# Ledger of designs, part 108: designed miniproteins, single chains, continued (5)

Each design is a single chain, and the fold is of that chain. pLDDT is the mean over its residues in the fold that is shown.

## One batch from the design tools (miniprotein)

Design m19767
Fold by ESMFold2-Fast:
Structure m19767 (fold): chain A 76 residues (1-76)
Amino acid sequence: SPSIEEQKKALEDTAEQAVKAASQLSEEEAQQILDYYQQTTDKDVYDGWKWLTGKGSKLAGQLYEEKKRKEEEEKK
């Protein structure tokens, strides 16, 4: 079985892809998802969703901006 450290590394690597997918959500939709998880899950799951939706993370916000810039360039 993989070690806990190896599992964490794999989750961190996939989290970037998940943030890119979540960038398709509107701000209102992302906030509704965060509100739901805040009420129904433990802190770690809530913090993960908060990071993922780009509402509480500088990195997620940067990835949203970069995605929009690349889309604009490809449409030229």
Scores: mean pLDDT 58

Design m19768
Fold by ESMFold2-Fast:
Structure m19768 (fold): chain A 82 residues (1-82)
Amino acid sequence: MEELRRKQEEAVRRALELEKAGRSEAEIAPEDVRLLLEAALARLREEGRPEAPAERVAEAKANAVAVAEGRKTPEEIAAEAA
């Protein structure tokens, strides 16, 4: 799907911009966390690692939803990823 691939590439670029912009301390919108997650998945696919541990992928998605619901902060997601 051409649209999906374009969206994944956009997510990767967006995630890199958010990291450079100082998202680690600045409060970012939950939607930005979702973009970071999509970018991580796109990078795994591009690096030829499509079979990342399913449990970690599921946890990352759950964390993005938790941020959107206000249960976790974007900084907590970043800390767990690093």
Scores: mean pLDDT 55

Design m19769
Fold by ESMFold2-Fast:
Structure m19769 (fold): chain A 107 residues (1-107)
Amino acid sequence: MSLEEIKESIIRQLEIAKKNVEEIAPGTPYAERLIALLDETQAQVRAARSREELIAVLDETMDRLTELSEEYVREYAESDPQLAIRIDSLVSTLLMYLWAAKKELEK
């Protein structure tokens, strides 16, 4: 795939993730922080001029997604276990997609 095709695919998946978090966790601090992170990531993806720059964006984003989601999964596990499961499922799906995009960039 071309760099532009990979960028468009990533941006599309980030949009899907933003929509999904608004459906599962509307008005929560988790949704606000995740949407802000994904908005920042979309801007960085659009600005990336090389495969190497895009890989760096994906690495940082995957680390930040993992840290954010682990924080809230732990907090919700006691108060709302169903929401914790939905958050874990959402972030795991997004991380798998970003990892696959990184592997395509390494070719």
Scores: mean pLDDT 89

Design m19770
Fold by ESMFold2-Fast:
Structure m19770 (fold): chain A 85 residues (1-85)
Amino acid sequence: AASEIEREAIFTLAEIGLAKMRYYVIYPDMTPEQKKQADELLKQLDELEKQLLEAIKNKDEEKMKKSIKQAQELLKKMNDLFKET
């Protein structure tokens, strides 16, 4: 059975997936400067997704909490970029 923090980690992975999907939909309509910023944010999301998956695999609740917090902060930055496009 998944712990409460494991469920939060899985929901965060789903939010990351949705954000990536929204980036791919919006990306063709972005300016060159917005695309550069989007590419940098996507690289950071990919790294956080890998860290979160590894934390889940290792049952490391402290790393899950840290990665969830970092992912939520990054997702907020992405939502701000989406509003600018």
Scores: mean pLDDT 84

Design m19771
Fold by ESMFold2-Fast:
Structure m19771 (fold): chain A 111 residues (1-111)
Amino acid sequence: SSDVDFMLRIQQILGEVLREGLRALRDDHAPLDEVIARANAAIRERLGKLLRENGWSEEHIEYAIELAQRVVTELLRWAHAQIEAGTFDRAAYNARGAAAISRLVAEIMKK
């Protein structure tokens, strides 16, 4: 359905943001605050554009962006802590990310 395709597009954007954030933390050794700032900017640009193109109100767009930014920030902070502790597991990160994105998409689609 069009709703399923739309939800999959949101999941794709957020999944790509989390993948790039992890790459920056692990491969580039970038500072956490810089990685979070870039992830939040990407969410605002990419998710905001997608929701506007699909006719969402600016109030609902802002709610969805703020919620997505909080969830992604928490996941990146968790991943950074695991990396610093030497306990990072990519499969665990992928599982937590997928579960968090699924819950997030369900929440923003409620309106």
Scores: mean pLDDT 89

Design m19772
Fold by ESMFold2-Fast:
Structure m19772 (fold): chain A 84 residues (1-84)
Amino acid sequence: SNAVKALYLAQQAVNHARAGDVERAFELAKEAIEYAKKAPKNSIYRDLALAGLRKVADLLEEKGHTEQAEEIRKQIDEIVKEME
């Protein structure tokens, strides 16, 4: 399932961001975004993945990686907009 893969990757991105592995966190977040884009619009696992990605963006911003955080937030907004 694309939604389950997105959630798994988003959770791994959060773990790496917390550990200070910023580059790997950003790479995992981008992979999670690609799977989230392919997930069903009504998936709770997609919603949980997007929540995890927001947490990654917050952690990256706290560590001074504002451009990466903004890119993640932009991609989340584009995914959410398709549900409107």
Scores: mean pLDDT 86

Design m19773
Fold by ESMFold2-Fast:
Structure m19773 (fold): chain A 73 residues (1-73)
Amino acid sequence: SNRERIRSLIARAAAEVGAAARARGLSDAETRAILRALVERLWKAEEESNGDVEEFEKRAREILEEVLARLPA
């Protein structure tokens, strides 16, 4: 279903950001805060996409790229 596809995409995005944050040496607390903000932004993007899964996937990719780019070096 579209809901399962959306949940899977959000879970994969969270896993990717979590792995990148850990690779950069961020603490567990910092990683959790970043992941919480990411998941909240992704669910908001889903609501704003009005059932358009392709629009959601595009917005989710943009959010993921932005979050990864802003991770502390």
Scores: mean pLDDT 85

Design m19774
Fold by ESMFold2-Fast:
Structure m19774 (fold): chain A 106 residues (1-106)
Amino acid sequence: MPFGQLVRDTLMSLGVPVSVAEEYAARADAARTDEEQLEVFREAGRAAKEWYEKNLSESEAMARLMPVAGAFRNPEAGGLAPLDPLQARGVRILLREAGAPESMLK
């Protein structure tokens, strides 16, 4: 899966606006190194957290985050398989920055 599509699909699953998801997807596809791609996932997660803080209560944000983090923890049941190790690291960084509990990310 292209990194841009993975960022976009993850952000859309978190319920952030399509415009935000597409911005970070384009940035991920423009990234040339693994480090640059992981930094885009980190920035995307921070953007999701900022959007949540401006638009949702803490309980509403958690209601969106927990199913996505749970699917990442059980990718076969959640339809996330297969992700390569770098893709899995990127999604974990994004979810952590968005406010997912560390216990759900491992």
Scores: mean pLDDT 78

Design m19775
Fold by ESMFold2-Fast:
Structure m19775 (fold): chain A 67 residues (1-67)
Amino acid sequence: MLEDIRRAAEYAAKHGVEFDVTITAPDAASMEKLVKEAVKALKEAGLEVTDITPLSPTTARVVAVPA
């Protein structure tokens, strides 16, 4: 999951496109950690996180745009 997020973030930054993905984790604690690590990876790739929408305790939508 996190490696897939990093690859998608690098692709979005390289091609100047929006990052819009749904993140799923096995439990709520893993979800919180994964979202924090995903936000860090997006910022490191040169993207600005514009929205994080919690859909369930184990699912969230994350949107970022090239900075």
Scores: mean pLDDT 79

Design m19776
Fold by ESMFold2-Fast:
Structure m19776 (fold): chain A 108 residues (1-108)
Amino acid sequence: MTLTTVTITFLLRGLPEEDAERALEIAREVAEELKKENPDKVVDVKIELERLAEGEFRLTVTIVLKNVSEDEALAMAGEFVQRLAARLRAAFPDAEIEAYLNIERKEV
């Protein structure tokens, strides 16, 4: 069985401290949508929010996929990034958002 781990990191700047929980909630909603759309491919999704400085947060989404090609994993990751970034920008129009993607694949 092939397991692919996708790590998506969002750096959020200019996000009010009180809105941190809302950003985490939005990420969870997008993750639930991904799971429902791909129940045979998504093994797990882990979401973490870390405060880096005042108004600065790191949102990390770790997605574990099974039996997908690298191209499929990249496509799924890209769709997730676009959907989450769009929702975060809509909710927090004054925040600066940067996204980074890393993919690791192993046979088990």
Scores: mean pLDDT 85

Design m19777
Fold by ESMFold2-Fast:
Structure m19777 (fold): chain A 75 residues (1-75)
Amino acid sequence: MKVTLSQVVVVAAEDRDFFVAKAEALGYDVEVLSDTVLLVSKEVDAKTVEEETGLSAAEVLALSNAQNAAALAAA
């Protein structure tokens, strides 16, 4: 089973294009929310996430979503 992990990343506007290119080269999907705010997402196998983090895939996804919601609310 695949899960989509997402994270809000704040970058300098001048570095945005470089960051987007690098993230896409690493297999991330990037959505430009503003000149300095990006949403970076990657589909990963749930088993891999559990092995890497020691948390369930659902717990990792919930934490990621909570962090992203807080970051967007603060922006």
Scores: mean pLDDT 71

Design m19778
Fold by ESMFold2-Fast:
Structure m19778 (fold): chain A 68 residues (1-68)
Amino acid sequence: SLEEWVKEQIEKMKTATPEELQKIFEEAVKRFAEWLKENADDLEKRTEVLRLASKFIDEYEKKVEELA
C-alpha cells in the first residue's frame, strides 16, 4: 500500500547519507505526484496521499536538520 511504502521510505531515511537522502526525496516526490494524477477525481484518496506526503516531508526535514 501507499502507507506501507511511505513507512519504508521513512525507515530508509533514518540511516541515509545526505546523497541517499536526496535520492529518496526525489523518488518520493515523483511517486506522490503520480498517485495524485492517478486519483485526480477521487478527493478521499487525494487527501490520503497528501497526508502521507506531509508526514514524509516532516521526517525528511527533521533528518536534513540532523545532518546540517
Scores: mean pLDDT 83

Design m19779
Fold by ESMFold2-Fast:
Structure m19779 (fold): chain A 66 residues (1-66)
Amino acid sequence: LGRFMRGYSEALQEGRKTYEELKGGTERERLIAAGQTFYDKLLEIGGSSGVAEAMRQALEEEARKL
């Protein structure tokens, strides 16, 4: 549990960094890229591809609202 919580926090920070670095993109493009970075980082940390997929879908749905 603790390892997953740490990984989740790290993945969020990595996604936020990607969002901040994509200055030339639209809001939607930046969110999609951040979501992809978050997903990839969660898979690297390991555990559950199902959980990572659910989070990716949630971020994609949020991006669609823009």
Scores: mean pLDDT 67

Design m19780
Fold by ESMFold2-Fast:
Structure m19780 (fold): chain A 81 residues (1-81)
Amino acid sequence: MKELEEKLNEIQKELEKELEKYSIIPDEIKLKIGEETFLKIVKVFEEIPLDSEENIKKVIEKLEEIKKETIEKIKKEAEKI
């Protein structure tokens, strides 16, 4: 559980830094990216029970994937400017 909390904190900080780098992106787009990312994270926790070390590792891997996808989305939106 603590590893998940640490990973979520890490992801939040990295995404906040990335969004601040691209302050030119409209707030509406930032909000949309945030909402989509939040829903993906919620889906992971709904689909995978946190009842074993194996499942916790799977959640962490999926969260890392979501982080990478979100960073790519932020970069993609910034390229339109």
Scores: mean pLDDT 78

Design m19781
Fold by ESMFold2-Fast:
Structure m19781 (fold): chain A 90 residues (1-90)
Amino acid sequence: DEAVEDARAYLAKIEAEEEAALKKAEEAASDPKYAEAAKALPQEIAIQRALAEAIVERLPKEEIERRLVEEQKVPEERARELAEAITEAL
């Protein structure tokens, strides 16, 4: 399954790039203009990782939505939209 293989490659890329992205966010967090976006970056990375993991595990839409809400603290409406987008792309 090419989608699962692509998701695994994407997870590896997220892990490699996460350190650099988080460091840049830490530098920006002290500036009031960028503090909100910088504060949100760790959650966005976690959401992307969770979505890629869900593709690798071939989870149903309902389980992806549940994990985003419960584990990543994503609002229910956004979690539903993300789960639908991912399952439609598969």
Scores: mean pLDDT 72

Design m19782
Fold by ESMFold2-Fast:
Structure m19782 (fold): chain A 100 residues (1-100)
Amino acid sequence: MEKIKKLLDALLSHPLSTPFTAEPPEDFEEIRKKIKNPITLKDIQEKVDSGELKTLEEVKEAFQKMIDEMKKVYPKDSELYKQAEEIEKLFNKLYEELFP
């Protein structure tokens, strides 16, 4: 659990996390409606804190689901799609550093 909190704290503290912690801009409301289960990094952090997500595997699954749903609805040439790819790379780097 402690390492999971460190992973999420590191992600939330990184500038790349900003688009994934805030409510989507109103201009993207129509795109947001296409997301099957809209969750943010803050929602994942809250679920870890509440005990709904207890294992690293559950956290990784929740994060990957968030990324996959965003990539499904955002155009591949969009800044948001590129930011989703960059934060996915950051998650994998932090994962390897904390869980070698």
Scores: mean pLDDT 72

Design m19783
Fold by ESMFold2-Fast:
Structure m19783 (fold): chain A 80 residues (1-80)
Amino acid sequence: RPSAAELEARLTAVAVEMVTASLEEAKELLRRTLDEIAAGTGDPAIAALAERAKREAETASKEELLQLFAETRDEVMALY
């Protein structure tokens, strides 16, 4: 499984990419990254967080999406 440092680096890189992406690109980037992390960690708590965040992302504005990803990253890192 990835180390905590590798996971944090990946999530940070994605957050930077989301800032310059369009709303739809940022939603897709969030969805793909959370699916990758849930699969990579195999942790059901992280999988549940990913599903909640993906659901909330469907109706989010760009600013809400960036905040949602930051909050989800913090929750994932707290569990890992």
Scores: mean pLDDT 83

Design m19784
Fold by ESMFold2-Fast:
Structure m19784 (fold): chain A 67 residues (1-67)
Amino acid sequence: SAEELLRAGENARKAGEEGYKNKDGGLAAAGLHGAQVVLELSTDERAREAAEKGVEAGKKGIEAAGA
């Protein structure tokens, strides 16, 4: 559902941001991959916006963790 994809996008964003803050490459990677799935499946603007933020945060988190 649209609500499930929005929740997935928000969860991916949070995982990416927490991975970045804590230098947790695994959590950052989980955020990145979850966000990519939401972008492939969703046409909802809010879900896609959250997922795009998840991709950015996840990429930065992986880089910061050295993973």
Scores: mean pLDDT 83

Design m19785
Fold by ESMFold2-Fast:
Structure m19785 (fold): chain A 70 residues (1-70)
Amino acid sequence: MKEKREEELIEKAVEAILETEARLGRPLSDASVKAVIADVLQKEGLNGGEIMRLIPKAVARYDEVRAARA
């Protein structure tokens, strides 16, 4: 289903954020988080409208992962 592909893309974006944070040894700013999400989605072939729609969903998923670690 289309929803499963969106979930897969969101998980890829969250993994990219966590990998970037691990490389830097620190959390990313909100602006950097959104930039990483946009870069991942653009490389997967999404257009600007699709990227803008998925950014808040990927941010929400990233916030859930961080909350679970606190």
Scores: mean pLDDT 81

Design m19786
Fold by ESMFold2-Fast:
Structure m19786 (fold): chain A 90 residues (1-90)
Amino acid sequence: SIEDLLLRMAGRALMIATQQNRYEDGWLIAEKIGEMLKKIAELKEQGESKEVILEVVRKTMEDIKKAIKDEELQAFIERETEKLLRMMKS
């Protein structure tokens, strides 16, 4: 599910942040993905389309990328978001 992919991405991002001693970026990623998962649950309950859910994911990930400072984490978020969106469009 999209939720499983997002949780796996969050776990890997937190691991990268920890290895790079970028705890503020790691915390921000965890917080924003948690908020996004709640929003996705609400949208699913409302019967919103897959396209609407994917747009929320895309926008939230762009916001996270702009807010974090570590370049490796930015590159990771960009790669994983693109991969996730491609998988979910199939």
Scores: mean pLDDT 83

Design m19787
Fold by ESMFold2-Fast:
Order: sequence, then structure tokens, then C-alpha cells
Structure m19787 (fold): chain A 69 residues (1-69)
Amino acid sequence: KLEEIAKVLVEKFGLSEEEARRVARLGIILIEKLGWDVDELAEALVLQFGLSPETAREIAEIVVEILKS
């Protein structure tokens, strides 16, 4: 799950492997452990990683999609 998310983030958004792993780890914790929704995750990604709101939302949607598979 973590490696799958990180690979997608590197390939589609050009994040470094280290950054992609940090984003993936945060997404897994916030969504699965804390029950955050897509909008809350997207906001966290803007605040913690400086991603644009559009990119953060797309990443948050991908994280949720992979976690549901």
C-alpha cells in the first residue's frame, strides 16, 4: 500500500521518493487510522508539503482510491 502510493506520486506528480513516501505515510495514517476524508487530507497536504490545492486534492483522491483497492 505505502510503496504503491509512493510510486504513483513519483510517476504522476514528480515528487522525490522521500517526499512521496512521507505523503503516502501521512495519507495512510490520516485516512485509515484517524478517519479523515479526502478534503481534510488535501488541506493537510497543502499546509505540510506546500502543494497547490488542485494537486493536493488529486493526490488525496488517489490515496483513498488505492486504500479502497
Scores: mean pLDDT 82

Design m19788
Fold by ESMFold2-Fast:
Structure m19788 (fold): chain A 72 residues (1-72)
Amino acid sequence: SGEELYKKGQALYEEAKTKTGRERYDLLRQSSRLFAEAAKLFEEEGNQDLAKKARENSRKAVLEAGEAARAL
């Protein structure tokens, strides 16, 4: 479900805060993908508010992954 993917995305995003370097980058990339898939499922489920929130979280994770990559 969209909720399950969203929760998994949140868990990886929080784990990324405890990591540095390549491991942080990989967790942020995985988190971003999970949020993007959650957004798609929320749209298919008719939940536009959760879909928007998941897309915003995906974009945030992408931005932070880019910052982590520049620090490598």
Scores: mean pLDDT 87

Design m19789
Fold by ESMFold2-Fast:
Formats: structure tokens, C-alpha cells, sequence
Structure m19789 (fold): chain A 107 residues (1-107)
């Protein structure tokens, strides 16, 4: 996979997180859950910037930080009974893990 293709996929995750955040707000998610989604989006955007600068190691670091925030958001979504948000977070986590594996192959 090319760096440009990876950038497109990471941007796709960012767009997915924006949609998940809107769903979470609509379903009455806590401020803590929204803050975790915002933190994950921040790290996804930083991973895009790292890939644009051809800094694969920094991209992996930011993807790992995004995963940490997403996994915390998933646990909280489940505790709050936000089943649709939880399902979207599980899909986003899987996508980040797949991209992380692809970036690791380029090191």
C-alpha cells in the first residue's frame, strides 16, 4: 500500500469518528465520552500529518494513542448503554488496527 492510500484510509477513519461523535451527542453521551472521541480524532489527524511528512514511526505512535482513547470510549459507551455508538467504535478500532499493521509493514 502507498503512503497516499494510507492517508486516505486514516482520513476515512477521521470522518467515521466525526459521524460517531454526532451519533453519541444525539444519544445523550456523557461529556467524558465526547472528550474521548475528540481526543481519538485529534490523534487520527496527527497520524495523517505524520504520514504526509513520511514519518511512519510518529504515525504509529499517534495511531496507538488513538486506539487507547477509542478503547476507553468503547468501554464507556457500553457502560452508558449506547449500543449503536459501541458498534461504530468497535468498527473504528478494527480499522485503526488494520492501518497500524499496514504502516508497520512499511518500516
Amino acid sequence: MSIDELILQVRGIGAGLDSTRKLAEKQGASKELIDLLDKAKEYVDKAVDALKNNDLQKALEYLDKALESLKKALDLAKKEGLDEVATQLELNISRVEDIKAQVEKLL
Scores: mean pLDDT 90

Design m19790
Fold by ESMFold2-Fast:
Structure m19790 (fold): chain A 96 residues (1-96)
Amino acid sequence: EKEKEEEIRKALEYLIRTGANEGLLRMYAQSYKIAGDEEKAKKAEEAAEKARELTEKSKEALKKAKEGTLEEAKESKELAEENAKKSEELLKEVAE
């Protein structure tokens, strides 16, 4: 079904964004640690762990969408979109 394929494609794009933001947060954590800013490093590490949880949830949702119904694919896309937005917020707070 073309509609289900489109929802799965969008869910995958949001998963990729969430994973990229997780990677950037881990890079900020390492960079702050090398620079000797322990407080910012700790904040970035905590944000990276939260982003990792969001990435894992998006991966599970994508698996469910592939095996399930059109409704599950739509739910997966919505969840992945929310997770991507939350990961952007985490990145913005750490970059300040």
Scores: mean pLDDT 88

Design m19791
Fold by ESMFold2-Fast:
Structure m19791 (fold): chain A 87 residues (1-87)
Amino acid sequence: DVEEGEELYRKGLEAYKRGDLETALEYFSRAGQLYLRATLAGDRSALPLYVEVVKNLARVAADLGLLSEEERDEALALLDRLRAAAE
């Protein structure tokens, strides 16, 4: 459900703003799964939301030391290209 994904994404953004990176990662991951599910079920409005949450997942992963700055930037560029190719 896109509406549930939006609520989880909002909670992830609030966690990220307060520096709770692990909580932000959890909420963004859950929101991303819901948006991906909606996209695969044919909800075309969910794809931009999926791209946006995965970009924030990459940022949080880099902040946690799970990705280098170079790996983060490569992931963000790839996601932007995938979104453009789908339009």
Scores: mean pLDDT 82

Design m19792
Fold by ESMFold2-Fast:
Structure m19792 (fold): chain A 57 residues (1-57)
Amino acid sequence: EELKKEIDRAIERFGQAVAEGKDPQEILEELKKEIKNPFVIKLVESYAYTEELRRKL
C-alpha cells in the first residue's frame, strides 16, 4: 500500500534525523518538502510535538 509505505518512510526519516541531533521543528520543515499526503504531514507534526516535549523533560 502506497500510503503505508509513505508513513513508514516518514517515520524512519524522522527517527534518523532525531538520532542525528536535529531540532524537531527543523526535521518537520524538511519532511514537509518531501511529503505530499496531508495525513502523513499531520502524523509527522504530531511526532515533532512529542519529541519537543520530551526534550524539555
Scores: mean pLDDT 79

Design m19793
Fold by ESMFold2-Fast:
Structure m19793 (fold): chain A 87 residues (1-87)
Amino acid sequence: SEIEQIKKSALKSLDDGVEELLKETDNPKVKELIEEAKRKAQELIEKGAKEKKVDEGIEEARLEMLELLTQAKKLLGKLGSVEPPKE
C-alpha cells in the first residue's frame, strides 16, 4: 500500500540519518540518546502508519529527533563545530 511505502521510506531515512549521527560522536551518553530517540521515532512512524496517519507519525518522529539534537548539544556542553577526528 501507499502508506506502507511511505512508512518504509521514512524508516529508511531515519536509519540512514541515525547511522550518520552515530559516526559523528564517540560519547556513549550521546549514542544512548540517539538510539533512544531512534526507537521512539520508529514507534511513532509505525503507529502513524497503522492509524492511517503516517504524515502525523513522521512529524512526531521529526520533533523527537529535534529534541534529541537539543539534548545532545546540552550534554556535550559545547557551542560550535565538533573537530572531526582526521589523522
Scores: mean pLDDT 74

Design m19794
Fold by ESMFold2-Fast:
Structure m19794 (fold): chain A 96 residues (1-96)
Amino acid sequence: SLEEEARRLLEELDELIKKIRNYTPEQWEKMREAAEKILETARKEGEDALRALVHYLRSQIAAAKAILAKKNGDEEKAQEYRREMDRHRAELDALG
């Protein structure tokens, strides 16, 4: 389901952000609480909101992967992930 897909993408994004950001435990808790509220709101707003959330999360995951690739000196992969991010953002724009 779109809800299950959104939840899995939120978990993947959380894991990637841990590699990029050095937050305190309190900051991590607040971020996860915010993510759960976003998912709850999308559920209440319906299928189109869940589709938008999925594309948004995919764009953020691609952005995080691009940052990590650049940090590791892989400029080619960083550019590929930026193009992937742009595609998901375009899909988001098409929904709105």
Scores: mean pLDDT 83

Design m19795
Fold by ESMFold2-Fast:
Structure m19795 (fold): chain A 74 residues (1-74)
Amino acid sequence: SEEEEKIEKNFIEAVKKIAEYLNTHRPDLSEEEKKEILERIINLLVNYLKQQGYSDEFIEKFKKKAKEEAEKVI
């Protein structure tokens, strides 16, 4: 749906911006520490999507894509 495409895009862009923020402002963190922070943020978004009634299929697709896109930025 259009709403699903919009929320997926917006949340992935938000996660990517957080990854960029960590690269710029937290040079003290290792790549593994940055990945752990991003995983925690993605899990918060996953929990939000579950509370909003999104399907398990959509949530799993989102989680995979968000992780892949965020890790490319680190």
Scores: mean pLDDT 89

Design m19796
Fold by ESMFold2-Fast:
Structure m19796 (fold): chain A 84 residues (1-84)
Amino acid sequence: MVVTGGTLVIEGEKGGPTTVSYEEESTDGRRKGTATFDSPFTLKVYLDVEVEGGKLLKYEAYVEREGTPGQDAADAIEAAAEEA
């Protein structure tokens, strides 16, 4: 199953805010998608969701350009997802 998320605005001290567009693919309670930043880098994010005991969101981020900047943005995504 494919789930299209939408737009998430991340606020950061290092270049924020940045707009994140993401798509999720759900399989057996696990969703994997790709997040694209409105910044000079691309990020891949995986979502792992529990089906029964509620939801435990886990974001694993990959940066295809320069590592450090993308990791900072990925941290912001995970923080935002925790609150959402």
Scores: mean pLDDT 42

Design m19797
Fold by ESMFold2-Fast:
Structure m19797 (fold): chain A 85 residues (1-85)
Amino acid sequence: HMEERKKKLLEEAEKLYQEHPDDPVIRILYRELQAFYKLDYPLEVLEILYEAMKKAYETPDPGKRAYIYREALEKARRVLGKAAE
């Protein structure tokens, strides 16, 4: 169940990246999502990164886009920290 959901999410993230290959925020989030998928990180972490990619696409302001990236990383770290406890 979880592995198929993670794979589907990675495929959707790849499609979004391919549609916006010159977007630096989408690019960095996609690369991190690929790395976390390869390391078998929790689905919730992958979902956080994909949601950030979608928000970045909807947000043209550079400052707000940088905040979306930072917030996504902080949320992902919180999930991983809680799972380690």
Scores: mean pLDDT 81

Design m19798
Fold by ESMFold2-Fast:
Order: structure tokens, then sequence, then C-alpha cells
Structure m19798 (fold): chain A 100 residues (1-100)
């Protein structure tokens, strides 16, 4: 449906932001010679990404089944993007702070 296409566009934008955090964090950790911390960032991003995918699919399912409105689905998805981005930024920041 067109409603699902709108959610997918929001998810794509969020995923692009998440990928940017990962790539910048890995580059910065690599510049510090912190290979183990870079591997930890990749692993944490993979785990968070699996949770992100499951939660996005749950929102889509609720919209398709008529359990929530389009407006509520967009709100929940935007909140999920912001929460996931903040979580990834926090992980990257912590790993960069621990790199010596």
Amino acid sequence: SSDIEELEKIADEGEKRMLGILLRGVDELDALGAADAAAQLVAATSAIGKEWTARVEEIKKKLEEGEISKEEAIKQLRELVDETVARLEAVARELLAQAR
C-alpha cells in the first residue's frame, strides 16, 4: 500500500543515518589503531540493526492489520529512528572515549 511505501521511505532515511554513524565511527577508531573497538562497533551495530528490523516490521504489520493509524505508525517509526540513532551514537561515543 502507499502507506507502507511512506513508512519504507522513513525507514530508508533512518538506515542511511545509522550507516553514516557506523562508517564514521569505524573510520575514527581505525585512525586511532583501535581495531578491537572497531569490531565491537560493527557487532553492536549488527545487534541493534536486527532489533531495528524486527520493530519496523512490527509497526508495518500493525498498520496493515488496522491496529494503528497511518499517523500513529509514522510517529512510532520516527521515534524508533531517533531512539536507534541515539543508541548507535552513544555506543560509538563510548568506544571512541575508551580508545587510547
Scores: mean pLDDT 89

Design m19799
Fold by ESMFold2-Fast:
Structure m19799 (fold): chain A 82 residues (1-82)
Amino acid sequence: MDELKQRIRSLIAELRAETDPERALRIAREALKLIKELYKKGMSPDDAIALIGDVARALAAKGLTDDAIRLATEGLKDLGLT
């Protein structure tokens, strides 16, 4: 569990450093996929919401605000957290 959570945080850090929008979106989607996997393995809803929020904020910081809102909304809905 902690190893997957650390990988998610590493992807979010990579996302913050990424300058290519298409690669940023691919990193964000990979992070969200791992968040969903970790949630199915018993991660708390609060931790899942926090990590999805971190992905959304990283995208918004790059000017990808519409993508951030869409991916966060779909991610939360997919986990039943909306």
Scores: mean pLDDT 84

Design m19800
Fold by ESMFold2-Fast:
Structure m19800 (fold): chain A 101 residues (1-101)
Amino acid sequence: SKEATEVLKAALLGQMYLSKEPLEELEKVKNAKTIEELVELYVELLRKRNPETPEEELEKIAAELPKLAEKTAEELAKDEELRKELEEAMKEIEEKIEKLK
């Protein structure tokens, strides 16, 4: 769903921004339009940070991420206040990324 894609994008951008990943990597996530693209970017990030991670674990993560994103989106839909807080936090992160240009 679009909501699940937005949830995963927000989580990944926030994590990468806090980890001080290069602007180029942040822009790849910001420009990703599908959940599949976001999953690929996250798996690549995990490989770079821990190259000893078994491929089976990366495959499990890739399979579970879309499901977790959908579940999180459903939970956020039930909590309007939390959803608004996350939307505001995402805007702040996007503004900070833009300032890095």
Scores: mean pLDDT 76

